# Designs tried in a protein design run: designed miniproteins, single chains, continued (4). Part 48

Each design is a single chain, and the fold is of that chain. pLDDT is the mean over its residues in the fold that is shown.

## One batch from the design tools (miniprotein)

Design m13747
Fold by ESMFold2-Fast:
Structure m13747 (fold): chain A 80 residues (1-80)
Amino acid sequence: SPEVEALLQAASEVAELLKRGIEEDVKKYAEEALEYAQRATEEIPSAVILYDLAKAALEKGKEMAERAYAAVEELARALA
């Protein structure tokens, strides 16, 4: 399904940004993940899950970014 493929692509991008946040700069890359996820919700309403996870990572820092990354990876596996 094109919708599932689009959501999988968005999940993969958000996961990559969250992982970079954990490794380099949580605030910078969680903010980029949030911006990406917000744009994704305009075309894929189900991408709101990615938005909520990126927002939590930005607001609560590294420990939440690690948990958000794990949740996005699990979502991507469920969609593949």
Scores: mean pLDDT 87

Design m13748
Fold by ESMFold2-Fast:
Structure m13748 (fold): chain A 61 residues (1-61)
Amino acid sequence: MKKKLEEGEKLIKEGAEAYRNGDYERARELFLKAANLYQEAGLSEVEISEKIQRALDEAKA
């Protein structure tokens, strides 16, 4: 369980970096992969949405 959460966090960071670099397609793929890992780890859709939204907000700043 914890390993999937850590992998999800890594993918979120990589997605935010791709977004910041203008690679929106790569960012989307990484965020979807992170969302799947969080879902498998037992996070709710609301929790997953909040994590991705925070990463996007940080990438835009």
Scores: mean pLDDT 80

Design m13749
Fold by ESMFold2-Fast:
Structure m13749 (fold): chain A 55 residues (1-55)
Amino acid sequence: MEKELEEMKRGVEAIIDEALARGLITAEQKARLLENLEKSYKDYKEKGKPWVFAA
């Protein structure tokens, strides 16, 4: 069950890493985006809300 969600999370993390590597975001912005990703993941699991990546 959690494997699929972890794979999706990994994919989003890779996109964020690419944005940092391309100079589109700062390291601080990356940390904020990862925090938001974790909150969205928890909301999906705990509250049954649709998966929404909010930056």
Scores: mean pLDDT 71

Design m13750
Fold by ESMFold2-Fast:
Structure m13750 (fold): chain A 78 residues (1-78)
Amino acid sequence: MLEREILASLGRMFRAIGKLLLSQGKNEEAGESFVEAARLFLEAGDYEGAREAARLAAEAGRTEEAEELLEEIDRAEA
């Protein structure tokens, strides 16, 4: 449980960093942060957080990687 809480906290941190970078027009760096957030949320079992982060990654231009992540999240939740 503690490990999952740490992973979820890191996911929230990377999501916050991504949102900050996106607000500065740094879409490439924002996309990298959102992809990391999605992977961390997925590992933590936070599927809603992972989906949100993957969608944000797509908005930042990482469309194909975000699509792959969303498929992985759906499989993990099934």
Scores: mean pLDDT 85

Design m13751
Fold by ESMFold2-Fast:
Structure m13751 (fold): chain A 79 residues (1-79)
Amino acid sequence: SLTEEARRLVEEAQKYLDEGDYEKALELGREASRLAREAGDLETQSLAYGIIGEAYKGLGDYEKAEKYLKKSLELAKKA
């Protein structure tokens, strides 16, 4: 299902984030966010935005990091 695929991508993106591969984490986080939105899974979408924000922080893009981390928090409040 889209929900299962989105969760798997979040787990994979987190692995790359932990390893310092911020570009790969960003790529997988964006795909996870897309699938989670299509599935209506607010919890997984929040997690995906969190990964996107942390990946941007790792890449030194603090403005985009703040944007996505704020989106993550807003989705977590709705979940």
Scores: mean pLDDT 89

Design m13752
Fold by ESMFold2-Fast:
Order: sequence, then C-alpha cells, then structure tokens
Structure m13752 (fold): chain A 80 residues (1-80)
Amino acid sequence: MEEILKNLEEAVKIVKDEIEKILPNTEEAKEAIKKVDKIFEETKKKLKELIEKNDMESAEKLLEEFIYELVKIVEELKEK
C-alpha cells in the first residue's frame, strides 16, 4: 500500500511540474494544480478503503481513473 501511495505522490509531482512548465506563473496553472491536489486527496481516501478490504483489483481500477482525470486536466489546459 505505502509503495502505491508513494508512486502516486511522485506522479502528482511530475504532473504539477509539467503544468507549471506549460503555463509558468499563471493563475490557470495554479488552478489546475489545485484540481490535481483535490483529486489526489479523494483518490487516497478511496484507495485506503479498498486496501483495508484487500480489494486490490478495485484499487488498480481506481488508479486508472486517477490517471485519466490527470490527463483530462492537462488536456483542458491545452484546449484553452
């Protein structure tokens, strides 16, 4: 479990760095970073519940959803 959370934290750092690199010093980048943090906190809560139930398959599905949401945030920035 802890290793999965660590990998998620690393992914979040990479995404935040990428957002800031695309739109440095902009309010839009800061808003996108806030959305990433919010989604990450929600995902962590659900992950803890699934792992406590020893439901690793659902945990993997949740991780796929998380990655998909991160991609959507980046795409929204590019569309604007």
Scores: mean pLDDT 77

Design m13753
Fold by ESMFold2-Fast:
Structure m13753 (fold): chain A 95 residues (1-95)
Amino acid sequence: MEAERARLEAYIEALEKLEEYLKEKGDEEAAKAVEEAREELREVLENIDELTPEEVRRKYEEAMNKVLKALENKPELQAKLAEIEYEVVRAALAA
């Protein structure tokens, strides 16, 4: 569970940064989808000890799929997500 917890915390931070970027760009619809995904990941993190690893993975995939759909056909925003993931998630998991 330690690796799953660290990954969820890192992605919550990544999605917070992406949400701020989307709001600055005026994409309120994409920002809202990212906010909803972030809230879903936070709920998973809060209940992580009550969930199986399979349930954690499934919920994570559902939340991230929501983000990917919001960024569909927006390659510049997809690139920004990848940049944020590289900086935040890689750094957190390397520690």
Scores: mean pLDDT 81

Design m13754
Fold by ESMFold2-Fast:
Structure m13754 (fold): chain A 74 residues (1-74)
Amino acid sequence: MISDLTKTLIKLLKDPKARKTAAELAKEAGVSQSTVTANLQLLVRFGVVEAEKVGRRTYYSVSKERLEFIERIK
């Protein structure tokens, strides 16, 4: 179950133009914002996802270099 959520979050953030808040990701994944935030924090620690604070909102995006490593594309 947790791996399915992680896969969904990565897929939602795979678009290099996509910058999403935890609230937006929670709506799209159908889970609580707290659950999404916890998973995103884990992904940030692994260097898979980057967190950018803009004002009072935190936006998340996938690191292109790490995405290439994970998917073994380029």
Scores: mean pLDDT 70

Design m13755
Fold by ESMFold2-Fast:
Structure m13755 (fold): chain A 58 residues (1-58)
Amino acid sequence: ETITTDEAVQRLRETIEREAPEALEELDLLEKMKENLETNPELARELAKKLEELLEKV
């Protein structure tokens, strides 16, 4: 299934909360990056890369 950036971030957040709650601070950073995706394509690229790595790990 094709997922949107918002959906990917939401799923990632739930997964990390279950597996590594100590990483919640990092999740906050990812959500702030999402707010700047439209103006910062570099952040969008890094966010997508990180999301894929974390999603594959679970």
Scores: mean pLDDT 65

Design m13756
Fold by ESMFold2-Fast:
Structure m13756 (fold): chain A 67 residues (1-67)
Amino acid sequence: EDALIAGLGAHMSAAVEALKKGDLETARKHLEQARALADAIPNPDLRAAVRRGVEELEKQIEEKEKE
């Protein structure tokens, strides 16, 4: 589980960094990887918390794409 969380954190950080630079393609790629890792988390409370973070980042990317 810790390895999944570390990988997820890395992809979330990379997605945020790409979003800040306006690289929406790279942000989407890392968001998709983070979502896959979040779905693999066996603890339901932790999975729900992480999914909320992924959904918030997806919303930010979508808002940027609509500009």
Scores: mean pLDDT 80

Design m13757
Fold by ESMFold2-Fast:
Structure m13757 (fold): chain A 74 residues (1-74)
Amino acid sequence: MIPKLSLRDKKVLILVEEDGLSQAAVARRLGISQATVSRHLRRGREALEWIKKATGLSEKEILERLRKVVEEEE
């Protein structure tokens, strides 16, 4: 089963992997601790690997799709 991602897991993944922000920069932007960012990033990366295996899509394609979902959920 594909792991369920929270909106925060998706936001952290996009900010780090697509936008190139450091975990410290993401923590400052979202008003959370770096440890919390690290947990969200781990969950996001685990789900990304699962989605890659399930769909055969590239990491870039998955991140682009997740960005759209985040924009719609905000």
Scores: mean pLDDT 77

Design m13758
Fold by ESMFold2-Fast:
Structure m13758 (fold): chain A 64 residues (1-64)
Amino acid sequence: STKELIEEAIKSLPKEEQELAKKVFDLWRKGKTLAEIAKELGISVEKVKELYQKFLDKLVELMK
């Protein structure tokens, strides 16, 4: 299921980044841009991009 794939992708990230990645993904699903996500979470756009790409790459891997 989609929920299981999302949870597995998040678990593939370093533990320190997992909660932040969950928030990034939730905001992305709501149609937020990377810049808007960065502002809402109080982190750099570079950090949002890093977490977003790591998450998507792992999600795509799990879907194959």
Scores: mean pLDDT 77

Design m13759
Fold by ESMFold2-Fast:
Structure m13759 (fold): chain A 75 residues (1-75)
Amino acid sequence: SELLEEIDRLVEEAEKLAKKYPFLQPIADSIRAMGEAARELIKEGKLDEAREIVQELRKTVENMKKLYEKIEKLK
């Protein structure tokens, strides 16, 4: 449940960024797909594999936030 809550939060953060800048939507779509894959692994009891995907999700969302901050500084 804790891992599922984190997946939801990460996907929501990515969608929020894409709502303001639509050209970020392909990145948000990729994050959503990774989140769905991690949820499937959790349902199958493959928790270690799910944790690896969630770790990559965290890094991808962090990189998306850094890109967003750079775009905001250009205004």
Scores: mean pLDDT 85

Design m13761
Fold by ESMFold2-Fast:
Structure m13761 (fold): chain A 59 residues (1-59)
Amino acid sequence: SLIDELTELVRKAKEALAQGDVETAIELYKKALEVAKQIPGVVGLVAVHDIEKALKELE
């Protein structure tokens, strides 16, 4: 499902950050953002907001 795909991408992004791989984390968050935009309703809206906030903190 899109929610499972989103969860996995965010998990991998956080793992990349824990390893100091900021570039990989940014790429994974960008992919997660694309998936989040496909999720309808409040779940997708909240996910988009959270991922955009994470990306701004990494840039």
Scores: mean pLDDT 84

Design m13762
Fold by ESMFold2-Fast:
Structure m13762 (fold): chain A 85 residues (1-85)
Amino acid sequence: MAMVERARALAESLTPEELAALESRASSPEDVLVLTLARMLQAGVSLEDAEVFARAVLTGLPLSVLPAEALERMRAAFAARKAAA
């Protein structure tokens, strides 16, 4: 998925602070989604889980259709990142 590839490139090339600055300036839903995916990847979420999340958002599916394990991994990754910061 091109959007997840773009998010991965941003996650690998930018710092968390640079991503946060871009998020504050993001005005389109697509940019917000890409930057959210990039932050998820930096936090340790897998490419597969990030792609599932991106598809759910793009198709308008409720997040409740995502596997519970994927949601728990995303929450754990964000919590670990916040604790490390």
Scores: mean pLDDT 69

Design m13763
Fold by ESMFold2-Fast:
Structure m13763 (fold): chain A 114 residues (1-114)
Amino acid sequence: DMEEQIAQLAEMVRGLLRLAVNGSKEEGLAAARAAARLTESAMKGGLATGHELAERAAAAVARVVAEELADLPEHRERAVEALRAMGAARTFEEVEREARRLERVLEEAVRARA
């Protein structure tokens, strides 16, 4: 069901963000990129089926990202803002733009911890 799919997405993103902390720099960058791309794909799917689903999925991912980036408050705020913007997106182009912003912020967070 949809709530279970949102929960699974949030936990997959959490796993990738934790891999980004515990792995090598190269593994961390790959995990950060994977987290952003997974989120982008889910938001595009949500947008295609209904804006409310995309908004809920973005909120769930934002909660996980806020928890996993608690040690980097500036990156945390920027990542949450990108996710909020993705949840509010009306077009695939808007989702792609905010996903690229999220990817950049997550990559910067990996580099800040290295």
Scores: mean pLDDT 83

Design m13764
Fold by ESMFold2-Fast:
Structure m13764 (fold): chain A 76 residues (1-76)
Amino acid sequence: MADLEAKGQQMVDKLVQQAKDSDDIDKIKQLLQGAEQGAQQLQQLVDQGSSEKTKILYQTLQQLAQKLKEILKEKE
């Protein structure tokens, strides 16, 4: 489980860095929408007592969405 969380965090950091380095606001907004929609879908499964993997993916997408919101706020 810890390894999966670490890999998830690494993926978030890479996507956040790509968004931070990109000046394409529309592309960052699309990435944010994807992360939010994915988190919403996984939240339904988490509420139904899904596996630890699903919970970790849900948390990873929530973290990604939060960081992308911060980047968009700074770029606007």
Scores: mean pLDDT 78

Design m13765
Fold by ESMFold2-Fast:
Structure m13765 (fold): chain A 100 residues (1-100)
Amino acid sequence: MKIDEAEVYLSLGYMALALGNYPAAAKSFEEAIKLDPDNVEAYVGLARAYLNLGDFDKAIEYAEKALKLDPNNKEVWRILAEAYRQKGDYEKAEEYEKKA
């Protein structure tokens, strides 16, 4: 099977997330998105990286992009719930938790 360069960056991003290297994870997921702009997992990974970096606005931005590609992604609902909770929007956080 052909090695997909976007899948290589996606794998590097998830390894960086597992190691707690959130800046490296964000860069890897951004490269995956450049190679495959429709890669839902790359947007999910990037949103998770920004959530862990404390950039809740970027976490929401990339999570919403993932939802446009896959509206039923439960992982995205969890990311949105946590990001809104960290911003103090508890009503919106609870709304997204109920969808996850």
Scores: mean pLDDT 84

Design m13766
Fold by ESMFold2-Fast:
Structure m13766 (fold): chain A 93 residues (1-93)
Amino acid sequence: AAAAIFAALANLAAAAGEASAAAVFANLAAALAAGSALNAADFAIGAQTAANLGLATAAAVFALAAALLAAGASLATALAAAKAALAAQLAAQ
């Protein structure tokens, strides 16, 4: 599920000692799991948080998702792109 991506990022932030970043990702995971829609601003926050953690690929993917949502693309399309890129990044590690 897309919520699992944010939960994984929350765990990475917590492991890095970044409590504020971990809280942001955990809140995004909880909101998505509760059925809340994500918007371009939520992905922009994700991109900034990933960049602060040194996750350049994740930051770029979230920035792309924010741009797609701002341009009127569907949430499903943006989430699928983000999930695929993060899965590829994690598999490469």
Scores: mean pLDDT 61

Design m13767
Fold by ESMFold2-Fast:
Structure m13767 (fold): chain A 72 residues (1-72)
Amino acid sequence: AAELAAFYRAKAEEAAAAGDEVTALGYLALAYIAEGKAEEAAELFVKALELMGHGELAKEQRDAILEWARSA
């Protein structure tokens, strides 16, 4: 888990350095999932979807991730 989180954080840094904010947020969200931080991961996925112009879908994804986290 910790090793997987470190891998995703490194990928997020690479994407950020390349100027790809959406990809950077996606990898950072995966790192938070690997750390057991589902709410923080959901917020990052919402932000990434909003940057892509999918604000309505962002809310549905946040609710789905939180429901999954609460049921696990």
Scores: mean pLDDT 74

Design m13768
Fold by ESMFold2-Fast:
Structure m13768 (fold): chain A 70 residues (1-70)
Amino acid sequence: MKSDLEAEVAKLPGKPATEGRLVIATTALGPEVVVTLEDGTVRTVTLAEALDGRLPADLGKQTIKAVRPA
């Protein structure tokens, strides 16, 4: 099953989270993460890009389904 940390990050950028929760998720996952999109696309991105909802052009405006440490 997906971890609570992964679920927290996977909700971003959909909803703003409490700063404490964001810091915990980002600290636990590190500066780079492997992002899985709803289409099953897997890409390594920075947490900052994932949190801002700005993904590389290759990923377009897709929803983040899961995030794990790189």
Scores: mean pLDDT 58

Design m13769
Fold by ESMFold2-Fast:
Structure m13769 (fold): chain A 63 residues (1-63)
Amino acid sequence: SMAEEKLERARQLLEEAKKYVENGDFKKAIELVGEALRLVRESDASKEEKQRLMDEATEILKK
């Protein structure tokens, strides 16, 4: 479904953001996290799954 595609893409963007954080490129990481969270918001995922991805995004940017 389109909702599954949005969630899968969001997860891929969060994985890429982790690499940019590890390399010290915080600006790029913030851009990727922002795009991932936009896709999560547009998805039909459960509130619980959306919260989980938001928590992961916060964890990535805590550095």
Scores: mean pLDDT 81

Design m13770
Fold by ESMFold2-Fast:
Structure m13770 (fold): chain A 78 residues (1-78)
Amino acid sequence: SKIDELIEKLEDPEATREERLQALGELYSYILKNSTDKEEIEKVKELYDRALQALSAGDDAAFDEAVREMIELAKKIK
């Protein structure tokens, strides 16, 4: 599935910053397009901002944590 491809790219330790940024943006767009819950949308916006800050700072642990939470939200969307 598209979400599984995005997970693979975001969890790839060899992925470039550009590849991670692109996959992060696609995950964010996927959640916004498919979510109907306003509270869930606000949550993913906060997670996206945290992931961008972590990526900019080179903080792999913080990036992985924010991405993991975004993936959990994406998997709950039906």
Scores: mean pLDDT 82

Design m13772
Fold by ESMFold2-Fast:
Structure m13772 (fold): chain A 64 residues (1-64)
Amino acid sequence: MAERKAVNYLVAGRILYAAGDYEGAAESFKKAAELGDPQAYRWLAEAYRKLGKFEEADEWEKKA
């Protein structure tokens, strides 16, 4: 059940990322990551890098 919700947040984050909304993408990826999706950790790190938050990006990348 949790994986289905994580996939929905991952998809939403990817759509926002493609649209250039890196803040919205990071929020959606963070929700997917909190639900345990390993792919979300990597995407969250990329979104934080786009926002210039390199320290947070490195922390999430190490969890992937």
Scores: mean pLDDT 78

Design m13773
Fold by ESMFold2-Fast:
Structure m13773 (fold): chain A 89 residues (1-89)
Amino acid sequence: MSKEELELQIEAAMIIMQASVLKLAAKKLENEKAKEEVLRLAEEAIRLAREAEERAERGDLEKARELIREAREKVREAEKLLEEAEKEE
């Protein structure tokens, strides 16, 4: 495995951990709409990150980078929604 392949796999694993924490935090939300949206975004981030891990393992580094970027965008969106929803409670 190349250093870049390993780094992409580590990034994907970190995103999966971050998204998993967001799913747990979302369960504390009283606003059902915000809860559902955070859960949806976190699940999408996990799916994209898992696909990125698989692509990186197969040497498809360009696709893995693209999926990691998309997964990070989903995590950022979920974090923003969670923070805003927590401020309203």
Scores: mean pLDDT 86

Design m13774
Fold by ESMFold2-Fast:
Structure m13774 (fold): chain A 70 residues (1-70)
Amino acid sequence: SPEDKFLAEVDAKIQEIADTMDMYSKEALKKVKELLKEAIEKLKDSKDPLYQEAVKHAEELVKKIEEEIK
């Protein structure tokens, strides 16, 4: 479905950022982290399993960014 394709693209972008974090400044990573936190808050109450997976991956990326910017 179009939603499945969109979520797959979102997941691919999350993985791309995780794999290329060394290419980003700390300020850019902080901005990405804030946008991810906003998305997590908006989607965390979803009962859709695909959105629950996307939230989990976004939370994992937030943790990776927090470790990177220490």
Scores: mean pLDDT 77

Design m13775
Fold by ESMFold2-Fast:
Structure m13775 (fold): chain A 76 residues (1-76)
Amino acid sequence: MKIFVRMPDGSVEEFDISTVEGKIGAALWLIGLALDREADLSLVMPDGSRFTNILEALDRAKDGDVLTLELTPRAK
Protein backbone atom coordinates (compact mmCIF):
# COMPACT_ATOMS: atom_id res chain seq x y z
CA MET A 1 0.00 0.00 0.00
CA LYS A 2 1.10 3.57 -0.68
CA ILE A 3 0.59 6.75 1.31
CA PHE A 4 1.38 10.39 0.53
CA VAL A 5 2.91 12.95 2.91
CA ARG A 6 2.38 16.64 2.20
CA MET A 7 5.50 18.59 3.09
CA PRO A 8 5.57 22.13 4.60
CA ASP A 9 6.58 23.54 1.17
CA GLY A 10 3.47 21.96 -0.42
CA SER A 11 5.33 19.13 -2.18
CA VAL A 12 4.04 15.55 -1.78
CA GLU A 13 6.23 12.49 -1.12
CA GLU A 14 5.05 8.92 -1.81
CA PHE A 15 5.92 6.08 0.58
CA ASP A 16 5.31 2.36 0.22
CA ILE A 17 4.44 1.11 3.72
CA SER A 18 3.24 -2.40 2.72
CA THR A 19 6.11 -3.95 4.76
CA VAL A 20 7.65 -3.31 8.19
CA GLU A 21 10.87 -2.32 6.37
CA GLY A 22 8.89 0.22 4.29
CA LYS A 23 7.28 1.71 7.42
CA ILE A 24 10.65 1.97 9.20
CA GLY A 25 12.24 3.50 6.08
CA ALA A 26 9.48 6.12 5.81
CA ALA A 27 9.72 6.93 9.54
CA LEU A 28 13.53 7.29 9.42
CA TRP A 29 13.31 9.51 6.32
CA LEU A 30 10.76 11.83 8.00
CA ILE A 31 12.69 11.90 11.32
CA GLY A 32 15.90 12.65 9.39
CA LEU A 33 14.20 15.61 7.69
CA ALA A 34 13.03 16.95 11.10
CA LEU A 35 16.56 16.57 12.54
CA ASP A 36 18.05 18.39 9.51
CA ARG A 37 15.52 21.23 10.00
CA GLU A 38 16.10 21.30 13.82
CA ALA A 39 12.35 20.85 14.29
CA ASP A 40 9.88 18.64 16.13
CA LEU A 41 7.83 16.46 13.79
CA SER A 42 4.15 15.54 13.78
CA LEU A 43 1.91 13.84 11.22
CA VAL A 44 -1.70 14.93 10.73
CA MET A 45 -4.04 12.15 9.57
CA PRO A 46 -6.88 12.76 7.04
CA ASP A 47 -9.37 12.80 9.97
CA GLY A 48 -7.39 15.65 11.63
CA SER A 49 -5.80 13.55 14.40
CA ARG A 50 -2.16 14.46 15.15
CA PHE A 51 0.62 12.00 15.99
CA THR A 52 4.16 12.65 17.24
CA ASN A 53 4.78 8.87 17.20
CA ILE A 54 5.43 8.44 13.47
CA LEU A 55 5.25 4.63 13.45
CA GLU A 56 1.83 4.78 15.16
CA ALA A 57 0.61 7.25 12.51
CA LEU A 58 1.85 4.95 9.72
CA ASP A 59 0.20 1.90 11.36
CA ARG A 60 -3.15 3.79 11.35
CA ALA A 61 -2.78 4.98 7.73
CA LYS A 62 -4.78 3.35 4.92
CA ASP A 63 -3.88 2.89 1.26
CA GLY A 64 -4.01 6.23 -0.58
CA ASP A 65 -4.11 8.37 2.60
CA VAL A 66 -2.63 11.87 2.40
CA LEU A 67 -0.95 12.80 5.68
CA THR A 68 0.32 16.32 6.45
CA LEU A 69 3.83 16.74 7.85
CA GLU A 70 4.15 19.55 10.38
CA LEU A 71 7.56 20.78 11.52
CA THR A 72 7.61 22.90 14.68
CA PRO A 73 10.91 24.73 15.40
CA ARG A 74 12.41 23.67 18.72
CA ALA A 75 12.05 26.17 21.55
CA LYS A 76 15.21 27.54 23.19
Scores: mean pLDDT 80

Design m13776
Fold by ESMFold2-Fast:
Structure m13776 (fold): chain A 66 residues (1-66)
Amino acid sequence: SLEKGIEYLIAGDYEKAVEYFREAIAEDPDNALAHLLLSRAYYQLGKVDEAREHIARARALDPTLL
């Protein structure tokens, strides 16, 4: 699901990217990369508050990604 999320993110299908990144987080809530990529998809959709929540989580889990 992480890989499919990345494919949709690159293709510009941000709604589908969010769907797959949410699945990746459901499987592994501590996946910092999934939180970072979900944040990026949310920013593209204009969902700034949701994006901020997930980037903060990514930073807490793995600060080297930021």
Scores: mean pLDDT 85

Design m13777
Fold by ESMFold2-Fast:
Structure m13777 (fold): chain A 97 residues (1-97)
Amino acid sequence: EEIKKKVEKVEEKLKALFAAAIAEGSNYALFVERVNALKASLDEEEKRILLSMQRVMMTPEFSEFMEAYLAKHRLSLEEAGKAGIKYAGEQVLKELE
């Protein structure tokens, strides 16, 4: 459906920004600033999806997911972050359905 494609599009953009932030030394504050700048270039629905995903990424449940994921899998921080972004997208899609 249309909403699922928009969630996937926002996920792809966030994964690219996260990979760039990790390459610059894991600066989460810089990642947040770039996400805020990205909002200005999105349409109204994409902007709402991004805001909801960003909200999910700031929850204790997200932190617990990331800690469990890193403990279970010997992945890079970049790979774990991409998994977290996918998790946030899945949670937003469930909220919108």
Scores: mean pLDDT 74

Design m13778
Fold by ESMFold2-Fast:
Structure m13778 (fold): chain A 63 residues (1-63)
Amino acid sequence: EKKKLILRLIALKLRRIGLEFDIELLEKSDLPEEEKKKKLEELKKEIEEIEKEIKELEKELAK
């Protein structure tokens, strides 16, 4: 059971790193400012959801 939680945690952390990289690429893009803001908000929302899942998994692993 703990092994599955650890693997899930690692997968989520890797996905978060990927999304952070996508944000950097978006910020460097030549898209209009309003389009950038919309996409940036979407990516940040996905990161927030991943962060919440990471916290729950870390909480379970601490037990």
Scores: mean pLDDT 82

Design m13779
Fold by ESMFold2-Fast:
Structure m13779 (fold): chain A 79 residues (1-79)
Amino acid sequence: MADALREQADELIRKGEEYRKQGKYEVAGRQYASAGDLYAQAGDNERAAEAYRRAAEEFEKAGKLDQARGLRRLADQLG
């Protein structure tokens, strides 16, 4: 199950990268945040923290500063 969660998270990271490349920052941020949730459920706190920080960067680009701040705090809690 943990391997399946990581595989799903990796797919969301890829989708987020595609949206980011197209300048769709808010959608990219949502994909990265969802990937972070799946990595955390899989016990992969390092990848979860990285995904949440990437999500925060994309939300900052989209002007969603409150969402970005929440995601950075969540990443810090994971290590």
Scores: mean pLDDT 88

Design m13780
Fold by ESMFold2-Fast:
Structure m13780 (fold): chain A 74 residues (1-74)
Amino acid sequence: LEEALKYAEKALEAIEQGDLESAKEYLRKALEASKDNPVAVALLEQAIQYVEAGNLDGARRLVERAIEVLKKKE
């Protein structure tokens, strides 16, 4: 949980800075740490796809949603 939240927050910062490579790496780490939370996994997988497509606004919204899900211990 703590690791997933930490990496998701770092991914959000990277997206805000336009650092697509760091964003993808942190999203992958958040995804690996979120394996017990299928809702967070789905959101993070979509966020990675959006970053790869250059859709930073979409990626940001998905990561913010994933952070919310992780904080609530779904």
Scores: mean pLDDT 81

Design m13782
Fold by ESMFold2-Fast:
Structure m13782 (fold): chain A 75 residues (1-75)
Amino acid sequence: HMTPEEKLEKLKKAIDEIAKRLGLTEEQRDNVLSLLYEKYAEGSLEIEPEDLVRAAGLTPEQAEEVAKALNEAIK
């Protein structure tokens, strides 16, 4: 069992790790974090690859890797 706050912290850490691994720019990383905070405020932590392409300017391949990392972080 994990609280929403614990999930948010794990997701933030996962974003930092995957951004480093994929060589994302600070702007791209910040856009991913902004999307996460927006989803958290809405009561949902579901981030689809399409959201990452549109909101953070990631390629479809980068978006799939980020979405996978986030899903693994909250299991």
Scores: mean pLDDT 79

Design m13783
Fold by ESMFold2-Fast:
Order: structure tokens, then C-alpha cells, then sequence
Structure m13783 (fold): chain A 55 residues (1-55)
């Protein structure tokens, strides 16, 4: 399942992102435009997760 990136603010976002990445049903994360650097970091750290960046 592809999940949308849960942006809630910088400190809360890290915890929510970790929860998504530890969910076995999550196969990928969809980031909004402007988060290309974060998406690249997540792809490098979690290579089994599909990363999609919206236009």
C-alpha cells in the first residue's frame, strides 16, 4: 500500500514517518512537491520502500 506523507510539522513528522515505515502493509510513501530532498533521503535509508514525489 502506498501512503501519503503525513506532514504535521517538523518534530511530529519524524515520528509519524517512522510509524509508517515500520508498518508491514506500507510498500511506499507519496510525498508532495517540494519534498524531493527528504524523499531521496528516505529512499537511500529505506531502499525497499517505493518513493513517489507529486508534481
Amino acid sequence: MIKTFPYRGSLVTERLLKELLEDPDVKGIRFPGGFESLAKEIKEKYPDIEVIVEK
Scores: mean pLDDT 71

